# Designed miniproteins, single chains, part 100

Each design is a single chain, and the fold is of that chain. pLDDT is the mean over its residues in the fold that is shown.

## One batch from the design tools (miniprotein)

Design m3473
Fold by ESMFold2-Fast:
Structure m3473 (fold): chain A 82 residues (1-82)
Amino acid sequence: STPTLEEIIEGLEKVIEELKKLGDRILSREEIKELLEKYVPEGVADAILDYLELPEEVSASEAVEKLEELLKEYKKLLEQSK
């Protein structure tokens, strides 16, 4: 079944919290993918990575900034769907 927008939002919030614990650590795109796959619904992690167009290496804080922007967009879409 297709994951819900609410499930995607919940997963992203968990990913952001985990990344915030890492501070300024440099992460690979693969490490970010693994974290997304842990919390975000099955099959959505790759779509999020493709949308974000992250460089091969990025700081955890910079990844948080990009994911928080995506989270804001998803929350706006959810609010509009109520």
Scores: mean pLDDT 80

Design m3474
Fold by ESMFold2-Fast:
Structure m3474 (fold): chain A 76 residues (1-76)
Amino acid sequence: SEELEKAKELLRQALELARKYGMTDVARDIERLIEELEKDPKTVAVNLRSLAIYADNLGMTELAKLLREAVELLEK
């Protein structure tokens, strides 16, 4: 779907940002979620929501925003 493709693009942007900040574990989680996106988008949305809260708590506002935008697309 178009929503899945847009969500994937947002997650690739989030992945690049996590890599730029040296957040190796977060980057690994995002890579896994991209792989699972087409198989189980609902479970991916739940995991992305948790990851966005984690990023926001670390002050990673842009990362959290990208993750939340991906969730919004998957929840439509």
Scores: mean pLDDT 87

Design m3475
Fold by ESMFold2-Fast:
Formats: C-alpha cells, structure tokens, sequence
Structure m3475 (fold): chain A 70 residues (1-70)
C-alpha cells in the first residue's frame, strides 16, 4: 500500500481505540481501561471494575454490542 493508505489505517486505528476507551468507561463504570486495535479491525479490551479484571476481544464493529451484554 501507499504512504496514504498507511496513514489512513493508523488514524482509523487511533479513532477506534479512543472511542472504545470512552465506551468502556461510560457503559461499564470501569476503573481502568486498556484498548489495543490491530489494523483498524480487531480489538483487545482489558478493563477493571469492582468485580475484577476482564478481557474482551473481537472485530471492532462487534465490540460495543459485546460490551453492552456484559
């Protein structure tokens, strides 16, 4: 891919990480959140609540729905 394709993928990845971090804090009342997005498509979310530490992973488009079902 071109330099433009790489730059776009990096920005998509950053935006997904920021949005998922906000979603976890708001939906789950998390004390801490760590989000990693791979190639803008796959996310690993680790968060801590009063109930303990949890890890949820999957396609970025499915993550908000997975988090709401916890």
Amino acid sequence: GSALERALLQRITQLAEELLTKAVYELLKAKSVEVTVHDGEYATVTFETEEGKFTVEGPVEEMVEKLKKL
Scores: mean pLDDT 81

Design m3476
Fold by ESMFold2-Fast:
Structure m3476 (fold): chain A 74 residues (1-74)
Amino acid sequence: SLAEQARKLAEEAEKAGVTDAANYGRLASIYAEKGDYKQAALYFRAAAEVARIEGHDDLAERFEQLSKELEKKA
């Protein structure tokens, strides 16, 4: 599921040391599980921006992709 993909991506961000992106990713996963896709998409966009600022462009792109998929469900 998108929520499972989100949780795994947050775990990858944590392992990479991008703690703020991991925290936003976990929040997004929780809201996606609750069906609040608008809020989940916002948190994934926040995670993507933090990851990009910290130089993790690949993680940022993956968070952006999940945000777009969640926006389609909102």
Scores: mean pLDDT 83

Design m3477
Fold by ESMFold2-Fast:
Structure m3477 (fold): chain A 106 residues (1-106)
Amino acid sequence: NLTAYLNRAKIYIKLENYNGALEDLSVVYNSPEATNEQKALALNLKAIIYESLNQLDEAEALYKMAIELYPNFAEAHNNLAVFLKSQNRLDEALVEYEKAIELYEK
């Protein structure tokens, strides 16, 4: 059950067990049964881990990959916006926040 792996990965992230989370997210991302939405969810969670590890270029790439795979992923747009705001990239952050708001209003 891929949903159980995603949910366990979320708990591992809260516990700062990033290795456990990355293993579970790898199971989801590499599964031939995973939907683009499930793979995007795994990429978004992986981006959060890399951001926490201060691997900022990798975090940005993973957020963008999640959005490319699932463009209607409001949470990924919001997380990318927060990331861009933290980098003082305010015009780029506004674009992503506007997209997240649009998607949340659906």
Scores: mean pLDDT 89

Design m3478
Fold by ESMFold2-Fast:
Structure m3478 (fold): chain A 74 residues (1-74)
Amino acid sequence: MKPIPSLEAARALLDLFNEKGVVTREELKARLPDLSDEQIDELLELAGAKGGTVDPAKLVGVYLDAIGREIAPD
């Protein structure tokens, strides 16, 4: 099954982007210390951040996917 990030992880991504305008691996690890390096890399890939810049559309998509998991689809 495709990994869908937790709401906590997706929110940390969004909060970092809003606070700093960028999402870095180091800051994500600081905000999400319970995640492994591999899980952090997966979050960055989903947000399109591995190229040194984040794609806001992909970042929003990650957040919406996490919300969709909290709210059961009818």
Scores: mean pLDDT 69

Design m3479
Fold by ESMFold2-Fast:
Structure m3479 (fold): chain A 72 residues (1-72)
Amino acid sequence: LDVETVARALAEEFAKLPGVTPEQAEEIYRAALAGKDVNEAVRKAANLALQHGVSPEDVSRAIRAALERARA
């Protein structure tokens, strides 16, 4: 699974959450793309979402959904 596919899936799942703007979802996409591997992409996306006020529970669910979607 490549970083670009995971970054797109992460941005799409975070964009579905209440309070995440399209601009913030785009920032999450770019942050994830800067990851050297899938684990770093997930970590960068999660940290940025937390900084934007997304709850740890919603971050965890979005990551799980994104990884499942990226594998499909």
Scores: mean pLDDT 85

Design m3480
Fold by ESMFold2-Fast:
Structure m3480 (fold): chain A 66 residues (1-66)
Amino acid sequence: MTYEEAVRLLMEKGGLSEEEARRVLESIHRAKDDPVAMKVAKYDLVKELGLSEEEADAVIEAAASL
């Protein structure tokens, strides 16, 4: 998944604005070396934003590899 695809997914399924989606991805990128923060990020993507686990994993990978 590309960064722009992750932005669109967070907007379409999460109901976020483009600015909010980019802030979420930037937050994940900053926390990429913290395994606890990464687990919390996956939980929030699945439970709060309604992403599947596969979609959440793809979003986290896209953000972490930026």
Scores: mean pLDDT 83

Design m3481
Fold by ESMFold2-Fast:
Structure m3481 (fold): chain A 71 residues (1-71)
Amino acid sequence: REELREEIRRLAEERGLRLSEEAVEYLVDKILEDPSLREKVPEVLEALRRAFPGRVVGRGEAEAVANLYLR
């Protein structure tokens, strides 16, 4: 869990994307529910970067974008 949380933060930083703790926790919980979604994390983060440039991404924003990939 901690390793996954740090991985998501690092991948977001590499993209210049700022995630709230609530957004990180949401993504961690989703991947723990379905580990196959881990391969989709870079795509979700890239979509968040494009949709919310220069903003801190909250849980609601992360949930909206992730739902496009997790249906």
Scores: mean pLDDT 76

Design m3482
Fold by ESMFold2-Fast:
Structure m3482 (fold): chain A 78 residues (1-78)
Amino acid sequence: SSSELEELKKELAEIYKTTPLREALLGNVGYAIENAKDEEELVKKLKEVLEKAKQNRLRPVTVSKKAYDEAKKFIEDV
């Protein structure tokens, strides 16, 4: 749901403020945005990113500039 996506956005933005792995977080968020076919899949993928971020298990991932820019906007608009 839209409310679930907004809550995930808020939680990811809080981690972004404090994590030394900001580029890895943006890459993983961008990958989720680029590869999700609908909002339900986006929510699922972002929950996985959030869980990995909380456990310090995020791996760097290369994404398109468009996906990176969309991830940055998604997180920084909180």
Scores: mean pLDDT 83

Design m3483
Fold by ESMFold2-Fast:
Structure m3483 (fold): chain A 86 residues (1-86)
Amino acid sequence: MTLDDIAERLYKLKENKEKVELSEKEKKFLEMLEELKEKAKTLSDPEKRGELFSKAVLEFLKETGEISEEEVKEIEEEKEKLLAEE
């Protein structure tokens, strides 16, 4: 449900895009990535590509105004707690 989950799914989607079931939120994120790919073709600098990625994440958060910074942080903190207890 968070950016972390979307990132994980992106890796799997690359290898098994047919078997991956996406959520509506993930679908929107993927659409943004598609636009970035088009822009990446125009960019020749790898540094600019990194900035493009950061922008996508920020815009996704902004567009989904429903997801507050608090919610994202809570999930991230919960994940960190789980890893620490391992």
Scores: mean pLDDT 58

Design m3484
Fold by ESMFold2-Fast:
Structure m3484 (fold): chain A 81 residues (1-81)
Amino acid sequence: SEELEEALRELKELIDELEKEGKLELAQMVDRLTKGIVLLLSEGRPDTAREVADRLIAEIEKLDPEVAKRVREIAERLLRS
């Protein structure tokens, strides 16, 4: 879906932004979240995808609450697709 493709693009742009800023640990966490959600959705496991997303977002929030907020907004659109 177009919404899925747009959400994935925004997550990739965020990863690139974080890498450019030297925030490599945050970039790796966002990448892990993105890949995990995509895999679980492809396997027909949306409830597990949401649980994994919520857990990883909580870890991101401990490091950077603003990045966590951005990730949550994009992940919600990805999970609804």
Scores: mean pLDDT 87

Design m3485
Fold by ESMFold2-Fast:
Structure m3485 (fold): chain A 77 residues (1-77)
Amino acid sequence: SAAEEKKKKEEAKEIADEAVKQLESQLRRPLSEEQRKKIYDAAFKTAYQARVEPSIENRLNSALIAGSMKYLELVEA
């Protein structure tokens, strides 16, 4: 339903925000606004497209991995 899709999208946004915050905390350096946006977008996509029945914790872990991989692409280029 439309309500279920809205809830899933809202949950994915919250997970992506948390992933960005945790990555910034671990890196001990502030991210640029462009880096933050690209990391958020990667984390959001991963959290939103997560397979049926993964826990919120598993979705967050997947989002963190996606965000970390995107960060490496941005700093190694």
Scores: mean pLDDT 79

Design m3486
Fold by ESMFold2-Fast:
Structure m3486 (fold): chain A 53 residues (1-53)
Amino acid sequence: ADELIALVEEMRRQGLMSDAGAQSLIDSVRRGLLPPEPSLKVLRLYVERKRAE
């Protein structure tokens, strides 16, 4: 959970994610609506792919 939240905050700072989108994801993780470990892996892959393009 904390690692996913930290990554989302970093993506927001880098302009890779909107403030509203970041807050929505953080709230979903905190409410247990989103599994943190698989979501973290997917988000990391998305960031790496975006950097490679």
Scores: mean pLDDT 69

Design m3487
Fold by ESMFold2-Fast:
Structure m3487 (fold): chain A 109 residues (1-109)
Amino acid sequence: SLQALQDIRDEADAAAREARSPRGARLFASFSYGVDLILEAVKNPQNRDAYTTRGLGHFQATGAAAASDDDRPLLLEALSHLGRAAMSSPEEAARHLREGFELLREMVR
């Protein structure tokens, strides 16, 4: 559902605003941006590859700057979920994005 993707984007944005650390704020904000670009890709499938590349690239760069070496496996798994969401139906995308969001919550704890 398009609404489910919007809800996940809004939850990630709220998590960024409520984050107790600058690291958490950056990770959640970058994830929210990635979700927003996937949402744009769903609305404009002809531009999907461009939106996906921009979203994944931004999250990967932000994650590399914000994550410790110990968090790298969780970051790569979250990036994988964001990538799978970009290639999925809206219903499957929502599931992958939820899984990626939970991994980020685990990293920020």
Scores: mean pLDDT 80

Design m3488
Fold by ESMFold2-Fast:
Structure m3488 (fold): chain A 56 residues (1-56)
Amino acid sequence: SKEEALLFREIMEFLLDNPEKTFSQAELAKKFKVSQSTVSRFLDELIKAKVVERKK
């Protein structure tokens, strides 16, 4: 949806602005007020694009 596309872009820009920081799914979910499942899906796409690294 349009709202999901805007949210995805906001998360991507935030991570690109903080490339040396490591963020958990829970931390991003809290910051952007979305479910952890939504963040997980977005992070998988960003990791595939090599924008961010996986955090365990």
Scores: mean pLDDT 73

Design m3489
Fold by ESMFold2-Fast:
Structure m3489 (fold): chain A 100 residues (1-100)
Amino acid sequence: MEDARRARELARRARELARRGRGREGGRLAAEAGGLASRAASRARTVEDAREAEEAGRLAAEAGREAARASETSLEAALGAGGAIAGIGAEFEARLQAER
């Protein structure tokens, strides 16, 4: 099944992106891989085709979990950056207390 093969390729790339901290991009590829695995499963007419689709779906799910974890790290960084302006006064006060 071409869809199952494509899903496995996308899942591997999604994991590579997650390892590089590109969780959002990895998440998109993992979702696409999951969709392809689902289509492969719906088109499966043999036990072997169904097994290939299930394996592709498992790899896509694993890639999605790794991407989600990388995205959570990126989200914390984004929230930290977005909160920096609001928290400048608190950070300055904390630094003053640390110096004394």
Scores: mean pLDDT 69

Design m3490
Fold by ESMFold2-Fast:
Structure m3490 (fold): chain A 102 residues (1-102)
Amino acid sequence: SAAAKKEQENKELAKSIEEQMKNEVLVRLAEGKPITEEDIEAKVEKALKLAEKNIKDKEKLEAIKEGLRKGKEESIKILETMSQEEAKEKVKELEKIAEELE
């Protein structure tokens, strides 16, 4: 039970990191100010170094690393496949979902 709760919290942390990275890329693309693949790489490398230095819990550190890796992959996919107009529509959908969750 306690181990299952910790595993669930770590999965949610990884997903939160992934979604936060994707949302930043989507918003910037929608605004016509896209972040570059090189900027994403630099952010991920900096975040990984900070996490490795500061996070002593091995399982939590692995969750952060997984979230950053998935976030990077999905963010690059958005930049490669999504137009500014598609990004605008996706941002509107996410804002509507967020309003319904309040």
Scores: mean pLDDT 85

Design m3491
Fold by ESMFold2-Fast:
Structure m3491 (fold): chain A 77 residues (1-77)
Amino acid sequence: TARVRILPDGEVLPVPPVEPEHVPALTIAGRVVAELARTQPGTSQAEAARRAQAAAEKETGVRVEFEYDPAGTLAPV
């Protein structure tokens, strides 16, 4: 299981240790959150985590666990 933290600016940080086989899933998760921050600012971090997790698991088969602020949103651009 890969673990990441969502920041309000749409940045996704891996929670160490990072296994090499988890890098593709982390890349997809980061891309999805960044796209939401850019195109849909104000999206809740919980919603961003759900969408990013679903996309990463669908594309790579790797489960991604998200650490985020449940009351937080993605920063407006």
Scores: mean pLDDT 75

Design m3492
Fold by ESMFold2-Fast:
Structure m3492 (fold): chain A 69 residues (1-69)
Amino acid sequence: SISELKKQALSAYLQSQGITGLEEYIKKTDPESLRKFFQKEYDACLAAPEVDEAKCEKYRKAIEILNSV
């Protein structure tokens, strides 16, 4: 399904960026809930006292993958 394809693309992207440990969460969570999770992570990343822009960009791209039509 398209949801499974998006989850596979998301997992592959995050792994390529060195972000691990979310594989099971991604597999068992629907795309809309995943989008909200990464949006919250992105917002928290930007609100941090010291902003790691490169790290925050990875969360933004994760959201883009989930929003792809």
Scores: mean pLDDT 82

Design m3493
Fold by ESMFold2-Fast:
Structure m3493 (fold): chain A 85 residues (1-85)
Amino acid sequence: SVEELKEEFERLLEEVERLIEEIRRLAPNDEEVNKKILEIEILVGIALIYYGVSKLTGEDEELLKKAIELLKKAKEMAKETLKSL
């Protein structure tokens, strides 16, 4: 359902934000790590745009799914970055 997709999006967003916070805590002045955080934040930004447009267009499930896939990619990148520290 659309409600389940929204719940998944919100859960993934919180998970990605927590991972970014942990990366910043462990490597606050690492230039390579900061570049990876920027790449992750760009994916989150695009996901938020898809999510917002979905809300404005009567909750398009395909746009919600695209937003979720972008957050899944962001989460994977964040986990790999954290694992490399």
Scores: mean pLDDT 87

Design m3494
Fold by ESMFold2-Fast:
Structure m3494 (fold): chain A 107 residues (1-107)
Amino acid sequence: EEEEKRKKLENLKTRRDQLIADVEALIGEVEKYATEETKPLLEQARKHLEQARKDGSLEHLEKAVRYLLQAVVKLGREGRTDMIPLALRAIGLLWEIEQLKEEEKKL
């Protein structure tokens, strides 16, 4: 029972690390399209991502993705039509973060 709980915690940590890597990759992809208006949002996304790396905080990881999504939506409204797939990826990451939070609460 305690060993099963430890294995679940290890699996949750692995999934968290994978989500951090996925968020970093998506930020890097969106940064290629950055404008003066969206650069501060992407800088906030990176700041919260670094905090999530240091403390494992899903709250900071969620904030990173939320700032990233705001940047993607703004770029789309400014005429970047290819932002839709990136927005969907960001929404998917938010869903995975929420699922991980729920699983951690069940332990």
Scores: mean pLDDT 84

Design m3495
Fold by ESMFold2-Fast:
Structure m3495 (fold): chain A 91 residues (1-91)
Amino acid sequence: MKKVLVIAEDDPVVIKVAEQIAKAYAAQGAEVELVVVPSAEEVEKLFEEKKDEYDLTIALAREGDKVRIRVVLRENGEVKEWEEVVPLSEL
């Protein structure tokens, strides 16, 4: 079973996006853990600490009128990492 960690900054918009992502992966049969932390700095810290322990780690933090989404996918010994910045108007 795929293990997914979703880390969200304690911001209402970021939490809403994180909950939608968590629901989408849970619907696919993944074991999903959603963690809310007080600041973007703590999101980054937890992401760096935990990204080796999960098949998929997703970190969300607010940057003004945008949400930054950082992703690490680990499968079959291969690591894929990418980042997206999504305007609040598209959420």
Scores: mean pLDDT 83

Design m3496
Fold by ESMFold2-Fast:
Structure m3496 (fold): chain A 89 residues (1-89)
Amino acid sequence: MEIDESASLEELFTQFLNLLGKAMKSLSPEEQKEVEELAKEAFRAFSLGDRERLIEILEEIKELLKPYEDNPDVAAAIKAIETLIEKLR
């Protein structure tokens, strides 16, 4: 699934969360817990309009997903993160 790069920040963040949920199924239970906690922090940063904090959290999630990038769902989540970071800068 391709992310809509023309979407609003709110729509891009929602698309990111949906793609992240699919990507997490490829991770170990320990890694899933780490990503879930980071996703909660990302939601808080987004709700507060803290763009710098959100970018930091998104980069950390991306690094956790990177070893699994050969999985199409993981690759889609990484692309969603990259698109969202570009829109936040």
Scores: mean pLDDT 81

Design m3497
Fold by ESMFold2-Fast:
Structure m3497 (fold): chain A 94 residues (1-94)
Amino acid sequence: MSEKELEAEIAISLALMALSILSKIDPEAYEKAKPLVDEANRAAEAGDYLKALELMVKALEEAAKAAEEQGNTELAEFLRKLAEKLRELKKELE
């Protein structure tokens, strides 16, 4: 495993943990992200970390949008910051 692949796996795992917590705090926001989370998990399982990161960024952005629409602005900001970090990591892996 390369160092960059390990970094991607850790980042994906942290994003999944954040989304798992979101499912308890804001289930509606999580449901908007769920299809993309499921696709990201399948990509990661297949070893396609670039695709997994791309899908996870989209999942976090959809969750952030839903949270903001519900008035959870602080949560939306946190999710967007996490998405930006994953986007930056994806660019480094390319």
Scores: mean pLDDT 81

Design m3498
Fold by ESMFold2-Fast:
Structure m3498 (fold): chain A 94 residues (1-94)
Amino acid sequence: ARAALEKELEEAIAKAFQEGYEEGLKSPPPDEKEIQEGIEYAKKAEEYYEKALNTDDEAKREEYLKKAQEYAYKYGYILGRKKREQELQAAAAA
């Protein structure tokens, strides 16, 4: 069923995002250019998610899912770095 496939793909992509986010929390804050690149990574992750969801070819689905996971990880990494900046600012204020 489409709903079950959506859940499976979303969980795999969310896991990649979370792994990137956790690595980002250990990294220096992002610059403005890296934040802009992060927006593009989010768009590409969604694009490949839609391609994976709408293909009937299992090999292509696997390829698209891997690309969606890669971009989700990169996006998560940028967001984690931004969160680290907020934590450092909060620690300095406390």
Scores: mean pLDDT 84

Design m3499
Fold by ESMFold2-Fast:
Structure m3499 (fold): chain A 79 residues (1-79)
Amino acid sequence: SLEEERRLMAEVLRRAGLPEEAERVLKADEEELLAIEEEVLARAEAEGGEAVRRLLEAIAEVARRLGVEVRPPAAEPAP
């Protein structure tokens, strides 16, 4: 749902050190969410790998918390 997307994106942004953008996201509609995400990613890319790395780490952390964590392609797990 859109509400869940807002919540998740806001959490990612807070963990990445962007609390103002997180507040904006919580009040955003679907179109605004995409615009904010693109803006944040473009800004991070312009600032360099450290900013991109922080965003990726925040995304991974939120994904783990949701149980969405993408495991690397691997041999099949075997228990």
Scores: mean pLDDT 70

Design m3500
Fold by ESMFold2-Fast:
Structure m3500 (fold): chain A 62 residues (1-62)
Amino acid sequence: SQEEQRKALAEELRRRFADAPLVQMAAVELEEGPLSQTGVDALLAQVPEAAALLREALRLSQ
């Protein structure tokens, strides 16, 4: 299900970006539900290294 895919992606974000507090907060939000485009855009500006996983989170949120 999309919920299971979001939770798996949230765990991947936590694992790969353990030292990025903004990405850790986004992972918690992703476990609760879909991420917003505005939220993802803000994260991409601050943590471009997470771009691929954040774009996948947005696709699972649409």
Scores: mean pLDDT 79

Design m3501
Fold by ESMFold2-Fast:
Structure m3501 (fold): chain A 90 residues (1-90)
Amino acid sequence: MSDAEIEALFREADKDGDGVLDREELAELIRRLAKEKGVELSDQEIEDFIKVLMHYDKDNDGKLSYAEFRAIMSGADPELRVLGDALLNP
């Protein structure tokens, strides 16, 4: 996935325009990506993904920054790559 596609997804999910994604915005984004890829995810699977993503929240405020989101979606971090690949390429 390109940087432009990752940025577009982040901006679409960031309803508040504050430059971070909360748990609800992440759940909606994951659900939409899964549907677009023809993958059915249970609410539990979505929650498990969000739980892992929130472990990378620097400010511990329950939100993800663009930098953290980009790392997950681009596979730049080896631990996050498996998650990003599972989300985007099931």
Scores: mean pLDDT 68

Design m3502
Fold by ESMFold2-Fast:
Structure m3502 (fold): chain A 87 residues (1-87)
Amino acid sequence: SMVDALEQVIEDIEELRKYLEENKDNPEVQELLPGILKSLEDAMVLVEKILAASDPDSEVYKAAKELLEKLKELIEFIKKQIEELKK
């Protein structure tokens, strides 16, 4: 179902954040951050479209809204890491 797919992506985003936090001092991972950021921003646009097309009372809307908040949190984390690397 779409709810199951959205919940799986939420889990994948949480695992990605954990991986990035554990590997923040790895130069190879640091070089991937701009590409990861772009992919997450593209995913956020897709999730916003799902929200706009979904019934606000649906489980799909609830899952997509949770995913959007998790995406925003990870995007802000990565932006901060990129900014720290420029200093």
Scores: mean pLDDT 87

Design m3503
Fold by ESMFold2-Fast:
Structure m3503 (fold): chain A 85 residues (1-85)
Amino acid sequence: DLLEKLFEISEEIKRLIDELLENTPDPELQELLEEARYRFGLADFEGAIELLEEVLENTPDPELQEKIRRLIELVKEAERLYLEL
């Protein structure tokens, strides 16, 4: 059950990052999102969260801010599930 939940959340995280990349025109923020995706793939959840918080601080679009906040919460949940394995 934990592995299934972790897989589902990981797939949702990947989809949400792809959506943010498509809707974020700022190349500096795109680089931070790509680095966050990379760190998440390494199970560096703390590093991914720090990068996503930086993206959030520098994103003026309120719709994108909500998606980034949701993404951060999903990464935190993935970390919690990973630590319970």
Scores: mean pLDDT 86

Design m3504
Fold by ESMFold2-Fast:
Structure m3504 (fold): chain A 88 residues (1-88)
Amino acid sequence: MDQVLKELQQAGDQFVNERIEKYKLTPEQQKELQENKNYAVDLLFGLVQRGDLTVTQAISILQSAILSGMSKEEIKKVLELAVERRRR
């Protein structure tokens, strides 16, 4: 497994567990959160591999997205804005 992908997955799992515990999420909500985490990790890994984001930036975005309970649509929008901000 790629080291960057492993770091993003480990960070994502930690943030998911923090949100589940803090908000006492139902099994249905936990499943949706895990799917959103996997979606975010896959997109962020691609952006890091392309050089659009650093690993630190990717982890920061992942933390914000997961702890805020962002939908896949919201995650996609945040990532589009993050990439655009880097391009000058």
Scores: mean pLDDT 82

Design m3505
Fold by ESMFold2-Fast:
Parts: structure tokens; C-alpha cells; sequence
Structure m3505 (fold): chain A 59 residues (1-59)
């Protein structure tokens, strides 16, 4: 799921992977948290991006 993908992306230091997971979580669960995750990942913060994706997927 999006949360698991986001964690793996953060562990690998992949902003692109974190952004993809956050985008997916935003479409399915919470668009605002998903968008914040994409923005954090675009800034190069894969861990923050993953945290937003996980938060969105828990709603």
C-alpha cells in the first residue's frame, strides 16, 4: 500500500518514490495531506514526504 511504499522510499532516500506514494495516498484518502507530502518530497525531503503519505493513508 501507499504507506509501505512511502516507508521504503524514505529508507532508500528517494524523493521521487516518496512523492509518488504521497500522490497515491492523496487521491485515495486525503488530498491535502497527499499534496503536502508531494511538496515535501519535491523539496528533497523523502522522509517528510513519506510521513505525509502515511498520515493520509490512515484516514
Amino acid sequence: GAAEGARKAAEAGSPAGAAASAWEAGLVYDRQLGRQGVEAARAGDAEAGAKYAIAASKL
Scores: mean pLDDT 65

Design m3506
Fold by ESMFold2-Fast:
Structure m3506 (fold): chain A 58 residues (1-58)
Amino acid sequence: DVEKLKEQAKNLVSSSKTKEEAEEKLYEVLAPQLQKMSLDDAQEVSEYAVQLLDEKFP
């Protein structure tokens, strides 16, 4: 579910103190789930996560 993964990405980024920590958590938790999704859905979640990282850690 794209919306649930977006919410999970938001929580992971929000709980992280650094961009590096947030990226590591996103790869560990979301990457396995993204690999099971369609490419289109995986791209949507990934783009959202990148946007969150850029907004919190400019």
Scores: mean pLDDT 81

Design m3507
Fold by ESMFold2-Fast:
Structure m3507 (fold): chain A 85 residues (1-85)
Amino acid sequence: MRAEAEALFRETEAAARDTVALAQAVIEQDPAHRAEASALWGRALKALQRAREALKDPATAVEGIRASLAEVRASLAAVRALGAE
């Protein structure tokens, strides 16, 4: 349980880091998508914060972190779509 929750949290941190890096690039290079990239950055950070809170309760940590990871991954995919070209 704890090891799985910690592994999922590390994946969530990595996905959030990638989302932030790509969102920053979009904000700097593409004025048309700045507002959307900023919103996706904010959503990823809020999802990461929820994952940190979920990690505090071993009984629900895995489920809570999985939900946050899915949200961060969705934000990452959306930012990739903005910056893909």
Scores: mean pLDDT 83

